# Designs tried in a protein design run: designed miniproteins, single chains. Part 32

Each design is a single chain, and the fold is of that chain. pLDDT is the mean over its residues in the fold that is shown.

## One batch from the design tools (miniprotein)

Design m1093
Fold by ESMFold2-Fast:
Structure m1093 (fold): chain A 66 residues (1-66)
Amino acid sequence: GAADARKAAAGAVEAAKRGAGGAASATMSQEVWIHTGGSPEGREGIRAGQAGDAEKAAALAVKAAE
């Protein structure tokens, strides 16, 4: 449900704040999804991740998950 989705999304933001590469990896996964029918937030997250801003990329990935 929505609560579980929010909890998973919050975990991604927390991982990015710890400097874990997982948030960047999640953003790259969303690149594939965007090429098939993704969201604007996902696109911005991918660009932020490629610029090296893992925290911003994770935050935008959270929005895209909604």
Scores: mean pLDDT 54

Design m1094
Fold by ESMFold2-Fast:
Structure m1094 (fold): chain A 70 residues (1-70)
Amino acid sequence: SDFLKQLVEEIKKRAKERAEKGIKELRDMPNLSPEVKELIDKAEKYLKEGKYIEANRYVQEALDLARQEA
């Protein structure tokens, strides 16, 4: 149905927006560890591949790690 197609597109759009916002938030943080930077690199790679759900997963891991280290 058209509704399910629209729902899938909205989920992808929100995942992309969350990933992009998360990367920006992370890069605004001081003293990022090499581990956090590696997770950001993975997130950017998946964003370029159109894999927004995977990209967002790595962004969330990076944000959680960065906040624990702050």
Scores: mean pLDDT 83

Design m1095
Fold by ESMFold2-Fast:
Structure m1095 (fold): chain A 99 residues (1-99)
Amino acid sequence: SKLDREIDVSLAIMGVSILKSSKDKFPKMDTKQLQSTVDFIGKLVSYTPLLVKEGRTDVVLELSESALEVSKAAKSKGDYKLSEKAEELSKKAKEAAEK
C-alpha cells in the first residue's frame, strides 16, 4: 500500500541518517562492529530502488558514501574481505542513483 511505502522510505532515510552521523566512529570500531555495520548497509541498499523512485537520490548517494567510509575503516584494520564487500555495496548504491 501507499502507507507501507511511506513507512519503508522513512525507515530507510532514518537508517542512512544514523550511518552519516556515525562516520567519525567507523575508524574506532572493531571488526565485529564493522561487520554489523556492513550488514546494516546491505539491508539499506535493498531499499535503493524505492528511494530512487521516491526522488531521494540524495539519501542513496549518502548511503554510497557511508559504505565507502566503512570500506576504508575495514581496510585499515586489515579486513580486506569486509572492505571489498562494503565497496561493492557503495558501488551498487551509486549505480542505482545514476540509473
Scores: mean pLDDT 89

Design m1096
Fold by ESMFold2-Fast:
Structure m1096 (fold): chain A 92 residues (1-92)
Amino acid sequence: DREKKLNEIRKLLEEAIALYAELNNIPEDERKKLLNEALKEIEEALKTVSLDEIIRGLKAEVRALQIRRDHPEDAARAVALMRAEHAALKAE
């Protein structure tokens, strides 16, 4: 059901934005603007990407943000490793 999946996407976006805002001290009025912008980007992405792929990606992002909140030292190391992997792939 498209409507049910869109509601799940909205909940995941709200959770991701709340976590991101906590980490970056973003005020609540800006959080609402970020959510509206993200929802517009999701609608655009839905022209080429499935709802299930978007939900999977958002769940991964929420998990990454939770790790950054709960284990900032491990998150920083993981980000550094990921950036190094991306640089190596570009060099190929």
Scores: mean pLDDT 74

Design m1097
Fold by ESMFold2-Fast:
Structure m1097 (fold): chain A 74 residues (1-74)
Amino acid sequence: GPREELERQKEELRRLARLLAVARVREIVGPDAEITVEEVDERRIVARGRNATRSAEVVVDIGPLLEALEKKYA
């Protein structure tokens, strides 16, 4: 039903946001980056990565997309 579809779409959005954040950190730091990922306030995906020469933090705010999904399936 609509609730199950909403939860599936939210899970997919979080998965894609994590992949994008990690890819962006590797683009900035390099393919050898040691990367950690956390969710903040259920709206932001924060990826941090570093190697011997560089570090980066990438924040993906999925809040607006979560709100759009909730409105669509309301």
Scores: mean pLDDT 85

Design m1098
Fold by ESMFold2-Fast:
Structure m1098 (fold): chain A 92 residues (1-92)
Amino acid sequence: SERVKKLIDEYYERMRELLREAAGKTPEEIDKLGDEFEAQLRAEMAQATPEERRALGRMLSVYGGLLNDIRQGRTLEQVEADLDAAREELLK
């Protein structure tokens, strides 16, 4: 669906911005950033169609994993590559 593809594109760009912001932050700051993004996504999911909700849920899972990778010391370059790969998988 074009609407779901647009939603994925918009959120992946937002995730990229947030991952860049998380790079160099303390674990506590990273946790706060993750909690804020999860709260925003869950609020949008409550008003979304079933198709959109499924896509948003998958994006939330991807973001949580990548944010944890930054927390564990993976480079921003590696995490951005993983984000791009996850986006391609979701758009299939």
Scores: mean pLDDT 80

Design m1099
Fold by ESMFold2-Fast:
Structure m1099 (fold): chain A 75 residues (1-75)
Amino acid sequence: MEKKEEEVRRALEHAEKTAETVLKNFPEDKEKLKELIEQIKELIKYLEKNYGDLPVGQEAIKRLKEILKELEKKL
């Protein structure tokens, strides 16, 4: 149980840090934004398939979808 929760938390933390870094350092780099958007979309699909029935997975998916919307607004 703890290992799966750690994997989900680390994936979310990595995505959040990457999004923050791209938005702060490369806000006008549309290619980097597009790559990050695709990576987050793939991560959401992965988490829905493997952890969608777990509360930690559901919360992570919700947060990633919020990040995705923020990134898409910058395009």
Scores: mean pLDDT 80

Design m1100
Fold by ESMFold2-Fast:
Structure m1100 (fold): chain A 83 residues (1-83)
Amino acid sequence: DREEKLAKLLGIPVSIVRIYLSIAEAAPEEERERINRLIEEALRSGDKKLAEEAFEEVTRYLSEWLREAVERGLERQRRRLEE
């Protein structure tokens, strides 16, 4: 399984890999394609650095998504309070 191979390559639990891959699937198409290319290359070559780079991209996306989600939540709350 791809998840088990990534877990072994990165030295982390499979459960953590599954969480990262689930987040990656929620990413916009362009970012998801970039992440998937890095994962496929890492699995093909056994290059841990490429796997780490893919997970850094997921972390970057998650951080940006959380920031934007908080901003949207605050804007909605502000509009409700202004009513």
Scores: mean pLDDT 78

Design m1101
Fold by ESMFold2-Fast:
Structure m1101 (fold): chain A 63 residues (1-63)
Amino acid sequence: MVKLKVTKEGISPETLKRAIRGIPGVLKVEVKGDSVIVYVDESKLEETEAILRDMGFKVERIE
């Protein structure tokens, strides 16, 4: 699996978690401070990243 750090200005981490948990390829979402850590299926990584970026989220790979 791959870990993504996801942030969005003006949106609470709890709201981000709820928005992200339904995206294809997302296995787990954890709140860490002002960010969420998204655990993604490696086979769906590019698709999941594209969806997150299209939603206006800042996405960074951390693993």
Scores: mean pLDDT 80

Design m1102
Fold by ESMFold2-Fast:
Structure m1102 (fold): chain A 69 residues (1-69)
Amino acid sequence: ALDELEERLRERLERIQAVLDEHAAALRDSPEAPEERMRRVFDLALEELAPDPELRALLEELRAARLAL
């Protein structure tokens, strides 16, 4: 049960990371500040993952945690 939950979470995090990496690569040469670029990367990833409410919720939690740092 817990192992299955961890596996599902890992799969979701891998999908989220792939989407974030894709958008980060696209915005790599953007002239905006690193914090603004990161915010845009998360916004674009949230839009792309909008059809999946579970991935969207997890990404919103990750965004909140990272922007608080």
Scores: mean pLDDT 76

Design m1103
Fold by ESMFold2-Fast:
Structure m1103 (fold): chain A 99 residues (1-99)
Amino acid sequence: MREELNRQLEEMNRVVEEISRNGTPRVFRLAARGGGHVSQAVRLYLDGGERSDIEKHLRLAERYVREALKEARRTSPEIEKLVRRLRESARRIIELIRK
């Protein structure tokens, strides 16, 4: 589990880095917040933290990624595609934690 979650986090962080280089500052801030909450949920999960705290960070991640996608739709198809990749990466991690 730990090795799988770490690999998925590295993949997600690569997408966030791509958004930082190619997205607008607003899209990047929302994407970075979403990714940050996914990372915190993984840390809490691996450390045996409270399920309520983990779920709080997962819900915040889902909210920020949704907001990033809404903002990206106002920019370009290329930026929207990057945020959709982030959403898919985050979803895989969230599903691993919720199992």
Scores: mean pLDDT 88

Design m1104
Fold by ESMFold2-Fast:
Structure m1104 (fold): chain A 65 residues (1-65)
Amino acid sequence: SDALAARVARLTGLSRARARELLREIERLIKEHGHISPEQAEELARRFGVSPEQVERAAVLLLTS
């Protein structure tokens, strides 16, 4: 949702567009693998310029929305 993307943008410092991309990638990984591994969180963190902890927080927000 746009509200979730705005929340993740505030959490991470990303633009809303980049936050939506991050959320789509997290959702894809959860659908494909059932979870997000530490290695996948690190890869997304590098790609989006955020911390792995921020990726994990975004995943929790997605799953609890």
Scores: mean pLDDT 86

Design m1105
Fold by ESMFold2-Fast:
Structure m1105 (fold): chain A 104 residues (1-104)
Amino acid sequence: MLEEIKEKLAEEALEIGELQGKPEEGKKLAEEALAAKTKEELLEVFEKIVERVAEILRELIKNKELELGAPLAVELYKESKSEEELIEKIKELWRETFLKQLEA
């Protein structure tokens, strides 16, 4: 289970790096995920990935491309009063999901 979570997190890191146009940074995060030996180390890598996703979402909102780049986030954005509220809701949902996977 821990190995599966590491592989999934590494895959997400690579994808996020590509989306940001920074594939080498994505590779470094993927290597950190695969090298993690504790849940604490995995949480650190997870938080770095979440922060990069937040950067992508901020860029999409700024360029009015949220519907094109992240259509599922559009519904959360409609329910959010600010960019900060949207980002916080996404971070909280992702943390909750990730913590449940670590305990399974």
Scores: mean pLDDT 74

Design m1106
Fold by ESMFold2-Fast:
Structure m1106 (fold): chain A 91 residues (1-91)
Amino acid sequence: MLSDEEIDLIAAVAEALEGVAVSREDIRASAEQLSPATLAIHVAAVRAAWAAYQASGGDRAAAEAAGRRALLEALVAAGVLSPAQAEALLA
């Protein structure tokens, strides 16, 4: 299950990138319906997006690019995509 830190991170990213205020309860409830593998993939993408957003001084496009890369890398690690498929999607 998500830690309080991971829930806070997801809420911060949703507000910054989508302009949507999401309750911590809604994030927790949604996370409970996902498999642990799917949760790990989403958390990796969110962490990468937030790090890029802060490093760029609030550049949403940089955050989305970093999140997408982390998502594709996590999908490769989970065996959903081949490395070649992930590289093609990043181009």
Scores: mean pLDDT 78

Design m1107
Fold by ESMFold2-Fast:
Structure m1107 (fold): chain A 63 residues (1-63)
Amino acid sequence: MTDEQLRELAEKYGISVSTVKKLEKELKKLKFPLSQSTLSELAKKFGISQSTVHGLAVELSRL
């Protein structure tokens, strides 16, 4: 992914670029689709909603 794509995702979801980068690294270690427990754990870890984690996972998996 380019830095520009990371910035666009950060702006779309209202989170920092560093958070998107960290979440991308975590999601690359996981199989899609993500389980409910994985969504909950990542949401708590990054201080974001489960819907944001799911949305980012879908977008990152298609890039």
Scores: mean pLDDT 77

Design m1108
Fold by ESMFold2-Fast:
Structure m1108 (fold): chain A 80 residues (1-80)
Amino acid sequence: SELDKVIELLKEDFDKRIKEVEKQSPAAAETLKKIYDEVMAELDRLKAEGLTTVDEVLAALERQSPFLAAEVRRAKKKLE
């Protein structure tokens, strides 16, 4: 599904960003890991609630955390 593709791109984007910053700032890498864990937990929760499209997930995330919604939007742009 498109949602599964966005989630895969999200994982790749965080892995890359963590690797880029970990040598210069272990604290920044730790912060990114926490953000990644939080966004993945919210995505798993929304999928468990029956949300299956990127747009539905983005709308739900925007209401709870515009910050986490921005991370998912960043990944979605890589499909465009």
Scores: mean pLDDT 84

Design m1109
Fold by ESMFold2-Fast:
Structure m1109 (fold): chain A 104 residues (1-104)
Amino acid sequence: SSQLIGEAYRLFREGQKFFQKGDYEKAVELYTKAIELLESVNPNSLEVGQTERNLGDALYKLGDIDKAKERYRRSVESFEASSPTYPISGLLALDVAHKLRKLE
């Protein structure tokens, strides 16, 4: 629903705020909650891809490389799935795939 998407965006923006402050654990918590809401409405969306990417970045900052890789992989899958509707998603998938490759 539009209400759940709006709540997910609020959580996403709050997660970005905590990431900028260096509170990566709180960013992980907020991004995870945002993904749960987004996936309940439209799994494999552009918004899921963006949030999974940011969650991966926060996990990477915490040194949890294996979890960061898993989230980047999910981000690529969601961006690729949304690219027919949102062409920019193809470029975002490529960017995240490069991040994932660097962690191999």
Scores: mean pLDDT 86

Design m1110
Fold by ESMFold2-Fast:
Structure m1110 (fold): chain A 74 residues (1-74)
Amino acid sequence: MLSREQVLENLEGAVEFLRELARRHPAAAEEFLALADQVEEIRRKLEEGEISVEEALERMRELGRQFDAIVAAL
Protein backbone atom coordinates (compact mmCIF):
# COMPACT_ATOMS: atom_id res chain seq x y z
CA MET A 1 0.00 0.00 0.00
CA LEU A 2 1.28 3.47 -0.89
CA SER A 3 1.81 5.90 2.00
CA ARG A 4 0.00 9.28 2.03
CA GLU A 5 3.33 11.00 1.30
CA GLN A 6 4.04 8.72 -1.70
CA VAL A 7 0.52 9.34 -3.06
CA LEU A 8 0.97 13.12 -2.71
CA GLU A 9 4.32 12.91 -4.57
CA ASN A 10 2.71 10.79 -7.31
CA LEU A 11 -0.17 13.29 -7.67
CA GLU A 12 2.29 16.21 -7.98
CA GLY A 13 4.16 14.26 -10.69
CA ALA A 14 0.89 13.47 -12.48
CA VAL A 15 -0.05 17.18 -12.61
CA GLU A 16 3.36 18.06 -14.11
CA PHE A 17 3.13 15.16 -16.58
CA LEU A 18 -0.37 16.20 -17.78
CA ARG A 19 0.71 19.84 -18.20
CA GLU A 20 3.71 18.66 -20.26
CA LEU A 21 1.39 16.51 -22.43
CA ALA A 22 -0.84 19.57 -23.01
CA ARG A 23 2.20 21.46 -24.34
CA ARG A 24 3.24 18.57 -26.65
CA HIS A 25 -0.30 17.81 -27.94
CA PRO A 26 -2.07 21.13 -28.72
CA ALA A 27 -5.10 19.32 -30.20
CA ALA A 28 -5.77 17.70 -26.78
CA ALA A 29 -4.35 20.50 -24.59
CA GLU A 30 -7.76 21.50 -23.14
CA GLU A 31 -8.53 17.89 -22.09
CA PHE A 32 -5.07 17.31 -20.54
CA LEU A 33 -5.22 20.65 -18.65
CA ALA A 34 -8.71 19.77 -17.35
CA LEU A 35 -7.34 16.45 -16.04
CA ALA A 36 -4.35 18.27 -14.48
CA ASP A 37 -6.78 20.59 -12.63
CA GLN A 38 -8.77 17.59 -11.36
CA VAL A 39 -5.59 15.82 -10.16
CA GLU A 40 -4.47 19.04 -8.42
CA GLU A 41 -7.88 19.20 -6.65
CA ILE A 42 -7.45 15.59 -5.42
CA ARG A 43 -3.89 16.41 -4.25
CA ARG A 44 -5.09 19.53 -2.37
CA LYS A 45 -7.97 17.67 -0.69
CA LEU A 46 -5.64 14.84 0.37
CA GLU A 47 -3.04 17.36 1.65
CA GLU A 48 -5.74 19.17 3.70
CA GLY A 49 -7.12 15.87 5.07
CA GLU A 50 -10.52 16.27 3.34
CA ILE A 51 -10.24 12.83 1.70
CA SER A 52 -8.48 9.57 2.55
CA VAL A 53 -5.66 7.94 0.58
CA GLU A 54 -8.17 5.26 -0.51
CA GLU A 55 -10.59 7.91 -1.84
CA ALA A 56 -7.76 9.72 -3.65
CA LEU A 57 -6.68 6.47 -5.36
CA GLU A 58 -10.29 5.68 -6.36
CA ARG A 59 -10.72 9.15 -7.91
CA MET A 60 -7.38 8.74 -9.70
CA ARG A 61 -8.55 5.42 -11.23
CA GLU A 62 -11.59 7.23 -12.67
CA LEU A 63 -9.34 10.00 -14.09
CA GLY A 64 -7.07 7.27 -15.51
CA ARG A 65 -10.01 5.97 -17.54
CA GLN A 66 -10.63 9.51 -18.89
CA PHE A 67 -6.90 9.82 -19.70
CA ASP A 68 -6.98 6.53 -21.67
CA ALA A 69 -9.94 7.83 -23.72
CA ILE A 70 -8.08 11.08 -24.57
CA VAL A 71 -4.91 9.19 -25.59
CA ALA A 72 -6.94 6.73 -27.73
CA ALA A 73 -8.35 9.73 -29.67
CA LEU A 74 -4.90 11.27 -30.45
Scores: mean pLDDT 86

Design m1111
Fold by ESMFold2-Fast:
Structure m1111 (fold): chain A 76 residues (1-76)
Amino acid sequence: SPPVSEEERKEILEREIKEVKEVLGKEVVIINASTPEEIAKAKEAIEEGKVVVFGPNVDVAVAQELNKLYQELLEK
């Protein structure tokens, strides 16, 4: 069988996020972080203590930078 399509993966991910929010009580946001505006939203969400899930088209360099920010916040 071929791998699940990007559209189907997005739908599955959205369903899982709803379940995680209900169980953990934390807000979960999907951000592709492919534009400066999306990167800014991801940084704000991380700083607010929300769980950020990157979309399927996230830039690896951007994901690494956001992960570094997340780790810096954990060191405080």
Scores: mean pLDDT 67

Design m1112
Fold by ESMFold2-Fast:
Structure m1112 (fold): chain A 74 residues (1-74)
Amino acid sequence: SIKDEIEKLLEELKEKYPSITDKALETFKKLVHENEDEEVLKEVKEKLERALSQNEGLAMRELLESMSLILESN
């Protein structure tokens, strides 16, 4: 599912960027699991895929923007 793909991307981001705390990762996974907005989930996936190919600063911006989108849709 798209939620499983997002969770996998979050784990990969955690491994690549040590700035991502366990608490932040856990919170993001919970928000993703509770979200039923297909358009928001697709945009989040796209942002996280971009984050994996960017430098840490830009990756953190994509992650924060993704969290904002999910919070606004919940």
Scores: mean pLDDT 82

Design m1113
Fold by ESMFold2-Fast:
Structure m1113 (fold): chain A 93 residues (1-93)
Amino acid sequence: SECSDEELLQLIEELTQILQSKSLSTEEKELFANILREVVANSPENEKCEILKLFLELLKKSNKEQIINYLQELKNTPVNERLEKLKEIVKSL
């Protein structure tokens, strides 16, 4: 489905709020931001909102330790395979 600018901004706001609630360190937040940026940059434009929703679900359903482990797993995955890996992780939650 086509992602509206309004929906995109709402998802970014929700991600910002949930990240603050998880008490991630500056380094852990930077890791998250870098992975999110790379997944978005290497995925079709029409999947941008879906990608943000997947990250949001991962953050909502996981504790801090699980989040860091999943982010490290995504970092170790080739960039062009990270979206598929993210979908697999979220399905396991």
Scores: mean pLDDT 84

Design m1114
Fold by ESMFold2-Fast:
Structure m1114 (fold): chain A 87 residues (1-87)
Amino acid sequence: ELEEGIKKVEELIERYEKLLSEEQRAEVDRVVAAAREAVRAKLEASPEPLSEEEREEIIELAELAVRAEMLAYLTGEIEPSAFIQRV
């Protein structure tokens, strides 16, 4: 389920953010913000019509994915795709 997948990613993010310094967390936020803007620009340039709601959902999912990846890099304790890697 999509909701279950999102919750799992959010739980991983919350867990591993607690292991980071404030400086590392700020760097994650910076990278996530840049990724959000890039995805938004790409969706705006898309020839396929998307509703505002669909666009927001895609951006939110991309933000979660990028944050999880950055946390995996910074902590070195998990793989970027740890919750899917073994499926």
Scores: mean pLDDT 69

Design m1115
Fold by ESMFold2-Fast:
Parts: sequence; structure tokens; C-alpha cells
Structure m1115 (fold): chain A 82 residues (1-82)
Amino acid sequence: AELTPDEKKRLERAKFVQVDPQAPTFKAGYITQEEVAVLIANAFKQLKENGVPKALLEKEAHIFSLDGVDKKTLLNAINKAY
């Protein structure tokens, strides 16, 4: 199912409060995989607290992807948050 404009706004706001994909810390070579995993896990915890269901995050995980972050790391972070 496609997200409503209001749902997209909530996801984007929760993401940017905890994880800013435009921040210098997300550039390759400046952040470790462990640090990326922590930031993603914190973002997913915030999304869970804002009522976003696990299944929706699994389908939309690509919008939270960063250079060098594999799909398994994203799915593990979602599972850890839920």
C-alpha cells in the first residue's frame, strides 16, 4: 500500500529528527558501519513510537538507505526496533 502524504510527512520528520541523510556524518569514509547501524536503529525506534508499523518500514526501508548500508543491516535494525 502507498503511504498517504501525511504518513510520508511523519516518516520524514521522524527520520530527520534522529537521522539527517544530508549531514556530513553520512558521507562515505566519515562514519563506521556500527555508527550507521546505531543511527538507523534510533530512527526506527522513533518511527515505532510515532505509530509506524514494522511491515510499512520493511517495504519503505529503501528511503532510509545510505551509501554502503546493505538491506540486511536495515532489516536487522527494523527487527531490533520492533
Scores: mean pLDDT 57

Design m1116
Fold by ESMFold2-Fast:
Structure m1116 (fold): chain A 75 residues (1-75)
Amino acid sequence: MPSDVVKETKVYTDGYDVEMQLLKGGPVITTVTSKPGYKPVEVIEIDGVTGVALTPETLERLRELARAGRSPDLT
C-alpha cells in the first residue's frame, strides 16, 4: 500500500480561511484553527485529487475527528 503524505490546504470561505489536510483518493482530514460556525461549501482538489464538499456540519466533525486522527465518510 502506497504511503501518501497529507496536504495542507487553506480553504477560503465567506471572508474566512480554514486549514485542512487531504489524503490522496480519500476524504478530507482537517484541523481547522479558524472560527466555528462558518459555512464552507466548496469542493477542494489537491495534486489532481478531487476532495469533498465542505459544509458547516462537516467542518465541525472534521475538527473533532482531526484530534483523533480519523477520516469521516463523506462519500
Scores: mean pLDDT 43

Design m1117
Fold by ESMFold2-Fast:
Structure m1117 (fold): chain A 116 residues (1-116)
Amino acid sequence: MEHQFEIELEFSLAARELSDAAREALGRGMAEAAALRAAGRSDAEVLRAFLRGLVEMGRHHPGLTLRLRVTVAADASDAEIAEVERLLAEMEAELRRAGVTVSTEVRKAPAPPPAP
């Protein structure tokens, strides 16, 4: 009932160098993702909202280099991982059309230490 993923971003611009439009677009995506999570929506819907904000941000900065890492829960199913990879592939295609160089990776969180 609580699947949580973690997102790590690295890009070639400092946050202060983002345009007001880019910062606003990212902020909207983050706010939508937070609202969906608070409403108990699926991790896929939360991730999609966040990625939409990243795409809109990237459209304001052609030539940007973006690295995105998504860490899924250690118990995430193959189907859940495939859905995350599909969403990332859609985002990569949109960002590349905007002139952004993007790389993505998906990994599982480390397993919790074994109970005795």
Scores: mean pLDDT 73

Design m1118
Fold by ESMFold2-Fast:
Parts: structure tokens; sequence; C-alpha cells
Structure m1118 (fold): chain A 80 residues (1-80)
């Protein structure tokens, strides 16, 4: 069903967000530069999700909240 497909897509996007955040801080240890890269990634991903008919507005809101939490956690760990 479309509902099951949407759930799988959301989970795959969440895993991608974790992987990309980890890659950014693996290669960029400056917190300010890492934040700029993470913010750019978020902007591009959200723009892409708005154009994807498989992702509902509610699903986009969930993903955006998840991205914000992951960015905050990643930057907090990098600044320690």
Amino acid sequence: SMEEISKEIIEEIKELVKDVSDLIVKYEKDPKKAKELLDEYKAKLIASLKEDPRVSPEDRAEIEAYIDEEIAKTLAELEK
C-alpha cells in the first residue's frame, strides 16, 4: 500500500540523514563550517521532499523535526 511505501521511505530518509550527518562531521571538524554544511544539506533535502508526491505534508514535518534533532545532537558532540 502507499501507506507502507511512505513509512519505508521515511525510515530510509532518517537513515540517510544520520549517515550524511556522520560523514559531514567525519570530514569537517570545525563546528561553524560543519553547521553551514548541515544547514545546506537540510535546505536541499526539505526542498526535494516538497517535490516528492510520495511524501505527505505531515511526513515532511516529521522528517524536518528529525533533521533538526540530529543536527543539534551532531553539533553538540562535535563541540565537546
Scores: mean pLDDT 81

Design m1119
Fold by ESMFold2-Fast:
Formats: structure tokens, sequence, C-alpha cells
Structure m1119 (fold): chain A 92 residues (1-92)
């Protein structure tokens, strides 16, 4: 069902967020290359989730679920931006 797909995507967003948190901790400990690797994985995962959420939004007819999908899309965009900004800072 679309609800089951949304639930799976919600867990993948949580996973991406956790990976970014781990990358920040690695960076603070001076493990720059490991932090960069984790950030690239998080960005790739978040971008794949974003495409899946867009596809789900096109299929959904329930306005409450559409709003929930849109909120998750907004959160994914924020996570990608945060990870990209941190990656750029590490590479500077």
Amino acid sequence: SLVQELTKLQFRVIAASSTIFIAERLYKKGKKELAKKELRVAIETAEQVKEDLKALLEKETNPELKAEIQKLLDRVDELIKKAEELLKKIEA
C-alpha cells in the first residue's frame, strides 16, 4: 500500500539523518575522510528517497497523506542541504 511505502521512506529519512549526525561527530574528532564518506552516502540515500517521495506524491489522492509526503520532502531537502554544506566545509 501507499501507506506502507511512506512508512519505509520515513525510516530511510531517519537513517539518513542519523548518518549525518555520525558524520558531524567524526568531523569533530578529526576523522575528515570518514566524515566525507558518510556524508556522501547520506546525500545519495536522501536523493533516492526524494525521488521515491515525488513518485508517491503523484500517486496519492488523500490530501492529508499528500501533506505528510510534502513535509517529508521538505525535511529531505533540508538534510541534503545540511550534508552538502558540511561536506563543502570539510573540503575547504
Scores: mean pLDDT 88

Design m1120
Fold by ESMFold2-Fast:
Structure m1120 (fold): chain A 68 residues (1-68)
Amino acid sequence: SEEEVLAELERLLAEFEERLAAATSDEQIDALVVEFSKRARPLLEQLSEEQAERIERRFLALVNRARA
């Protein structure tokens, strides 16, 4: 269901927030971006364009914070 997909994406965002915060190099951050994209793709494909863009924007904010 949509609720189950969103719950799994919330879990992925929480996992990657911690992992991005622990990253100490741009190489580590880039690897995490690739991993998130692979794991999130099949879930994002089940969402509306609006919902997918919202999740992607939230992940981008985490990446930008990690690079700061």
Scores: mean pLDDT 88

Design m1121
Fold by ESMFold2-Fast:
Structure m1121 (fold): chain A 65 residues (1-65)
Amino acid sequence: SAAERERQALLDSWQTTADRALSLKQPAADTRREEVGASDEQLQQLQQSMDQAQQQAQQQIQQMQ
């Protein structure tokens, strides 16, 4: 029980950190798009990759049960 709570807390912390990192990356990605003409599709793919990483972490918790 305690170990499960500790793992969940770490996972939640990682997800929170990743969400904040994504928020900071959005302005940087927008700036690069304006400067070098990166497509919206490319930016969406990068965002999806980050979302997938978070989902994988959540699935890992489910499998520990």
Scores: mean pLDDT 64

Design m1122
Fold by ESMFold2-Fast:
Structure m1122 (fold): chain A 108 residues (1-108)
Amino acid sequence: MVEEVIKEIESLDLEEEVKNLIINYLKENPDLPERHKLVLLTVAYLLSVNSLEAIIEHGDNTFFSLGFPYGFIKELKEEYNIKSKLEFVKAVIELIDEGKLADVKLVG
């Protein structure tokens, strides 16, 4: 599955530096839960089709639904003054590394 996620990220209309950061993280963390790999793909996709400003302004509910802490986007705006998609992805990876991304289980 990780190889499929990496190929999908490579196909996105996103800055090479941003794609490489996510791809390298996935390659270095092969045991990352499948849900978290899909969250990283979803983050990459959202960044490819939206401005950073749109994500910061309207993304809080979307990111909460992906398993991010409530107010994650607000904290990035107010405390970290995120100015680039690269800085945004660095914050996402840091949160995953700290074990703060919820493993949201969809029950069948």
Scores: mean pLDDT 78

Design m1123
Fold by ESMFold2-Fast:
Structure m1123 (fold): chain A 66 residues (1-66)
Amino acid sequence: AVERALELIKEGRFEEAVEILAPYAGISETALKAISKLSDEEQLAALEAIVAGDTRTALRILLKGL
């Protein structure tokens, strides 16, 4: 799930990435677009935190893109 979501984000396919992540978290396309502006390592870490249910870590990483 994480690797596929990361690939979709890099390809700009945010709607499909939302569908892949839906069983883990109700994440928006806007949040995924913000994640896409981060480094590859930060994108992976954010997605891993999302699928693990670690909302605090995911939010902390996302805020670096602001």
Scores: mean pLDDT 75

Design m1124
Fold by ESMFold2-Fast:
Formats: sequence, structure tokens, C-alpha cells
Structure m1124 (fold): chain A 112 residues (1-112)
Amino acid sequence: AEARARELLARLAEAMGMEVLHEEVYREDGEVVLRAALYRAWEHDGEPMVEVLALEIRVDEAGRFLGAEVSGTGAEPLTEELIERAVAVAEEHVGPEAGERVRAALREEAAR
């Protein structure tokens, strides 16, 4: 079940061209719940662009897909306002460690 949730995360990250910054796996009442923070960064007309997603994937003990939820920033210019919004999304949907990983990744992109 956990392996299936991670496989689904890996396939989604690859399909979207995104890097997984942090993942957490929980077990609740016969369900495996995976929460992850993902990002991608690129340049458009000399402006740094980023997108951050918080993803929840649920599978049962047999590895059957039960559902997924996605929250995110959308594709936006890398600004201090976007960094704070992306951190808030990651903290709300994944947890405080995900927020710190998102902040670190986006600050590294801003320093390039």
C-alpha cells in the first residue's frame, strides 16, 4: 500500500516535471495517506517562475486508489509574496517540515 502511494507520487511528479521536496506517510483506519510538497522552477523572459503543489494520495491496504487532493500556488513569478503563500500551502496541507523545505528551495532559486 505505501509502495503504491509512492509509485503514484513518483509518476505524477515525473509527468509534471516537478521535484518532491518532502513526503509524509500516515496510516488511518485501513488507509495509507501520503502527503507531499512538490515544486518546479523555470525562467520566462528573464523572470524566475515557480509552481508549488501540496498533494494528498489515499490508497487502501490492498493498494487500491481511493482518492487524491491537490492544492497549490499555480505557475507564478518568484516573489517574496509567492514564497510566503507557497510556504503557507505546504504547512497547511503537508506540515511544518514541508513548509521549511519549500522556503529553502524557493530562496535557493531566488539566489540564482
Scores: mean pLDDT 86

Design m1125
Fold by ESMFold2-Fast:
Structure m1125 (fold): chain A 107 residues (1-107)
Amino acid sequence: SVLKENALKGLDLLHKEFDELEKRIETASPEEAKQLVIEFLERLKRFLDSLVKNSKNPEAQKEIQRLLDEVERLLEEVRSNPNIDVKKALEQLKKILDRAKEIVEKE
């Protein structure tokens, strides 16, 4: 479907943006790294919210909603924790992106 093709293209773009995020963080200050992660999480949150609203598969909607909830929790943790482990946050982010792609591909 056109919706699935658009979702896969969006996920491919987000994976590319994630690779650029990892590269930027290597040379960023801790404060800049935190802000870059927040901006990426906000973008991912908007993308997943759109996927939930546009999905016609109830099982996929439930799985994507769980990922959206994980993104919201990670966003709150990154914003509120002055000692945030940015590398651990990136690992969690990568798993969310990989899982989102798996869910969309199985539709």
Scores: mean pLDDT 87

Design m1126
Fold by ESMFold2-Fast:
Structure m1126 (fold): chain A 84 residues (1-84)
Amino acid sequence: TQQLIDQVRADLKEIARFLGLDELFPVIDEVAQQLLQNNFTPQQIQELHRFARELIVEMFVDPSVTVEKVRERLQEKIEELIKS
């Protein structure tokens, strides 16, 4: 689980760096920390990974998507997964 979370964190940071969205690094680190604190399954981690990748791409394409909006939507997704 730790290794999978580390891979997800590295992948998301690489995507953000490639798209010039380095300001998302703290948000990505926060998400990785929350994944470590909760008993998420590999399937839930992969679902959040896919969601986060799509959200980073959305921020790149849509200037109205702020860092704060990305943080909010990721937090909502994490809460949904915890309840599942």
Scores: mean pLDDT 84

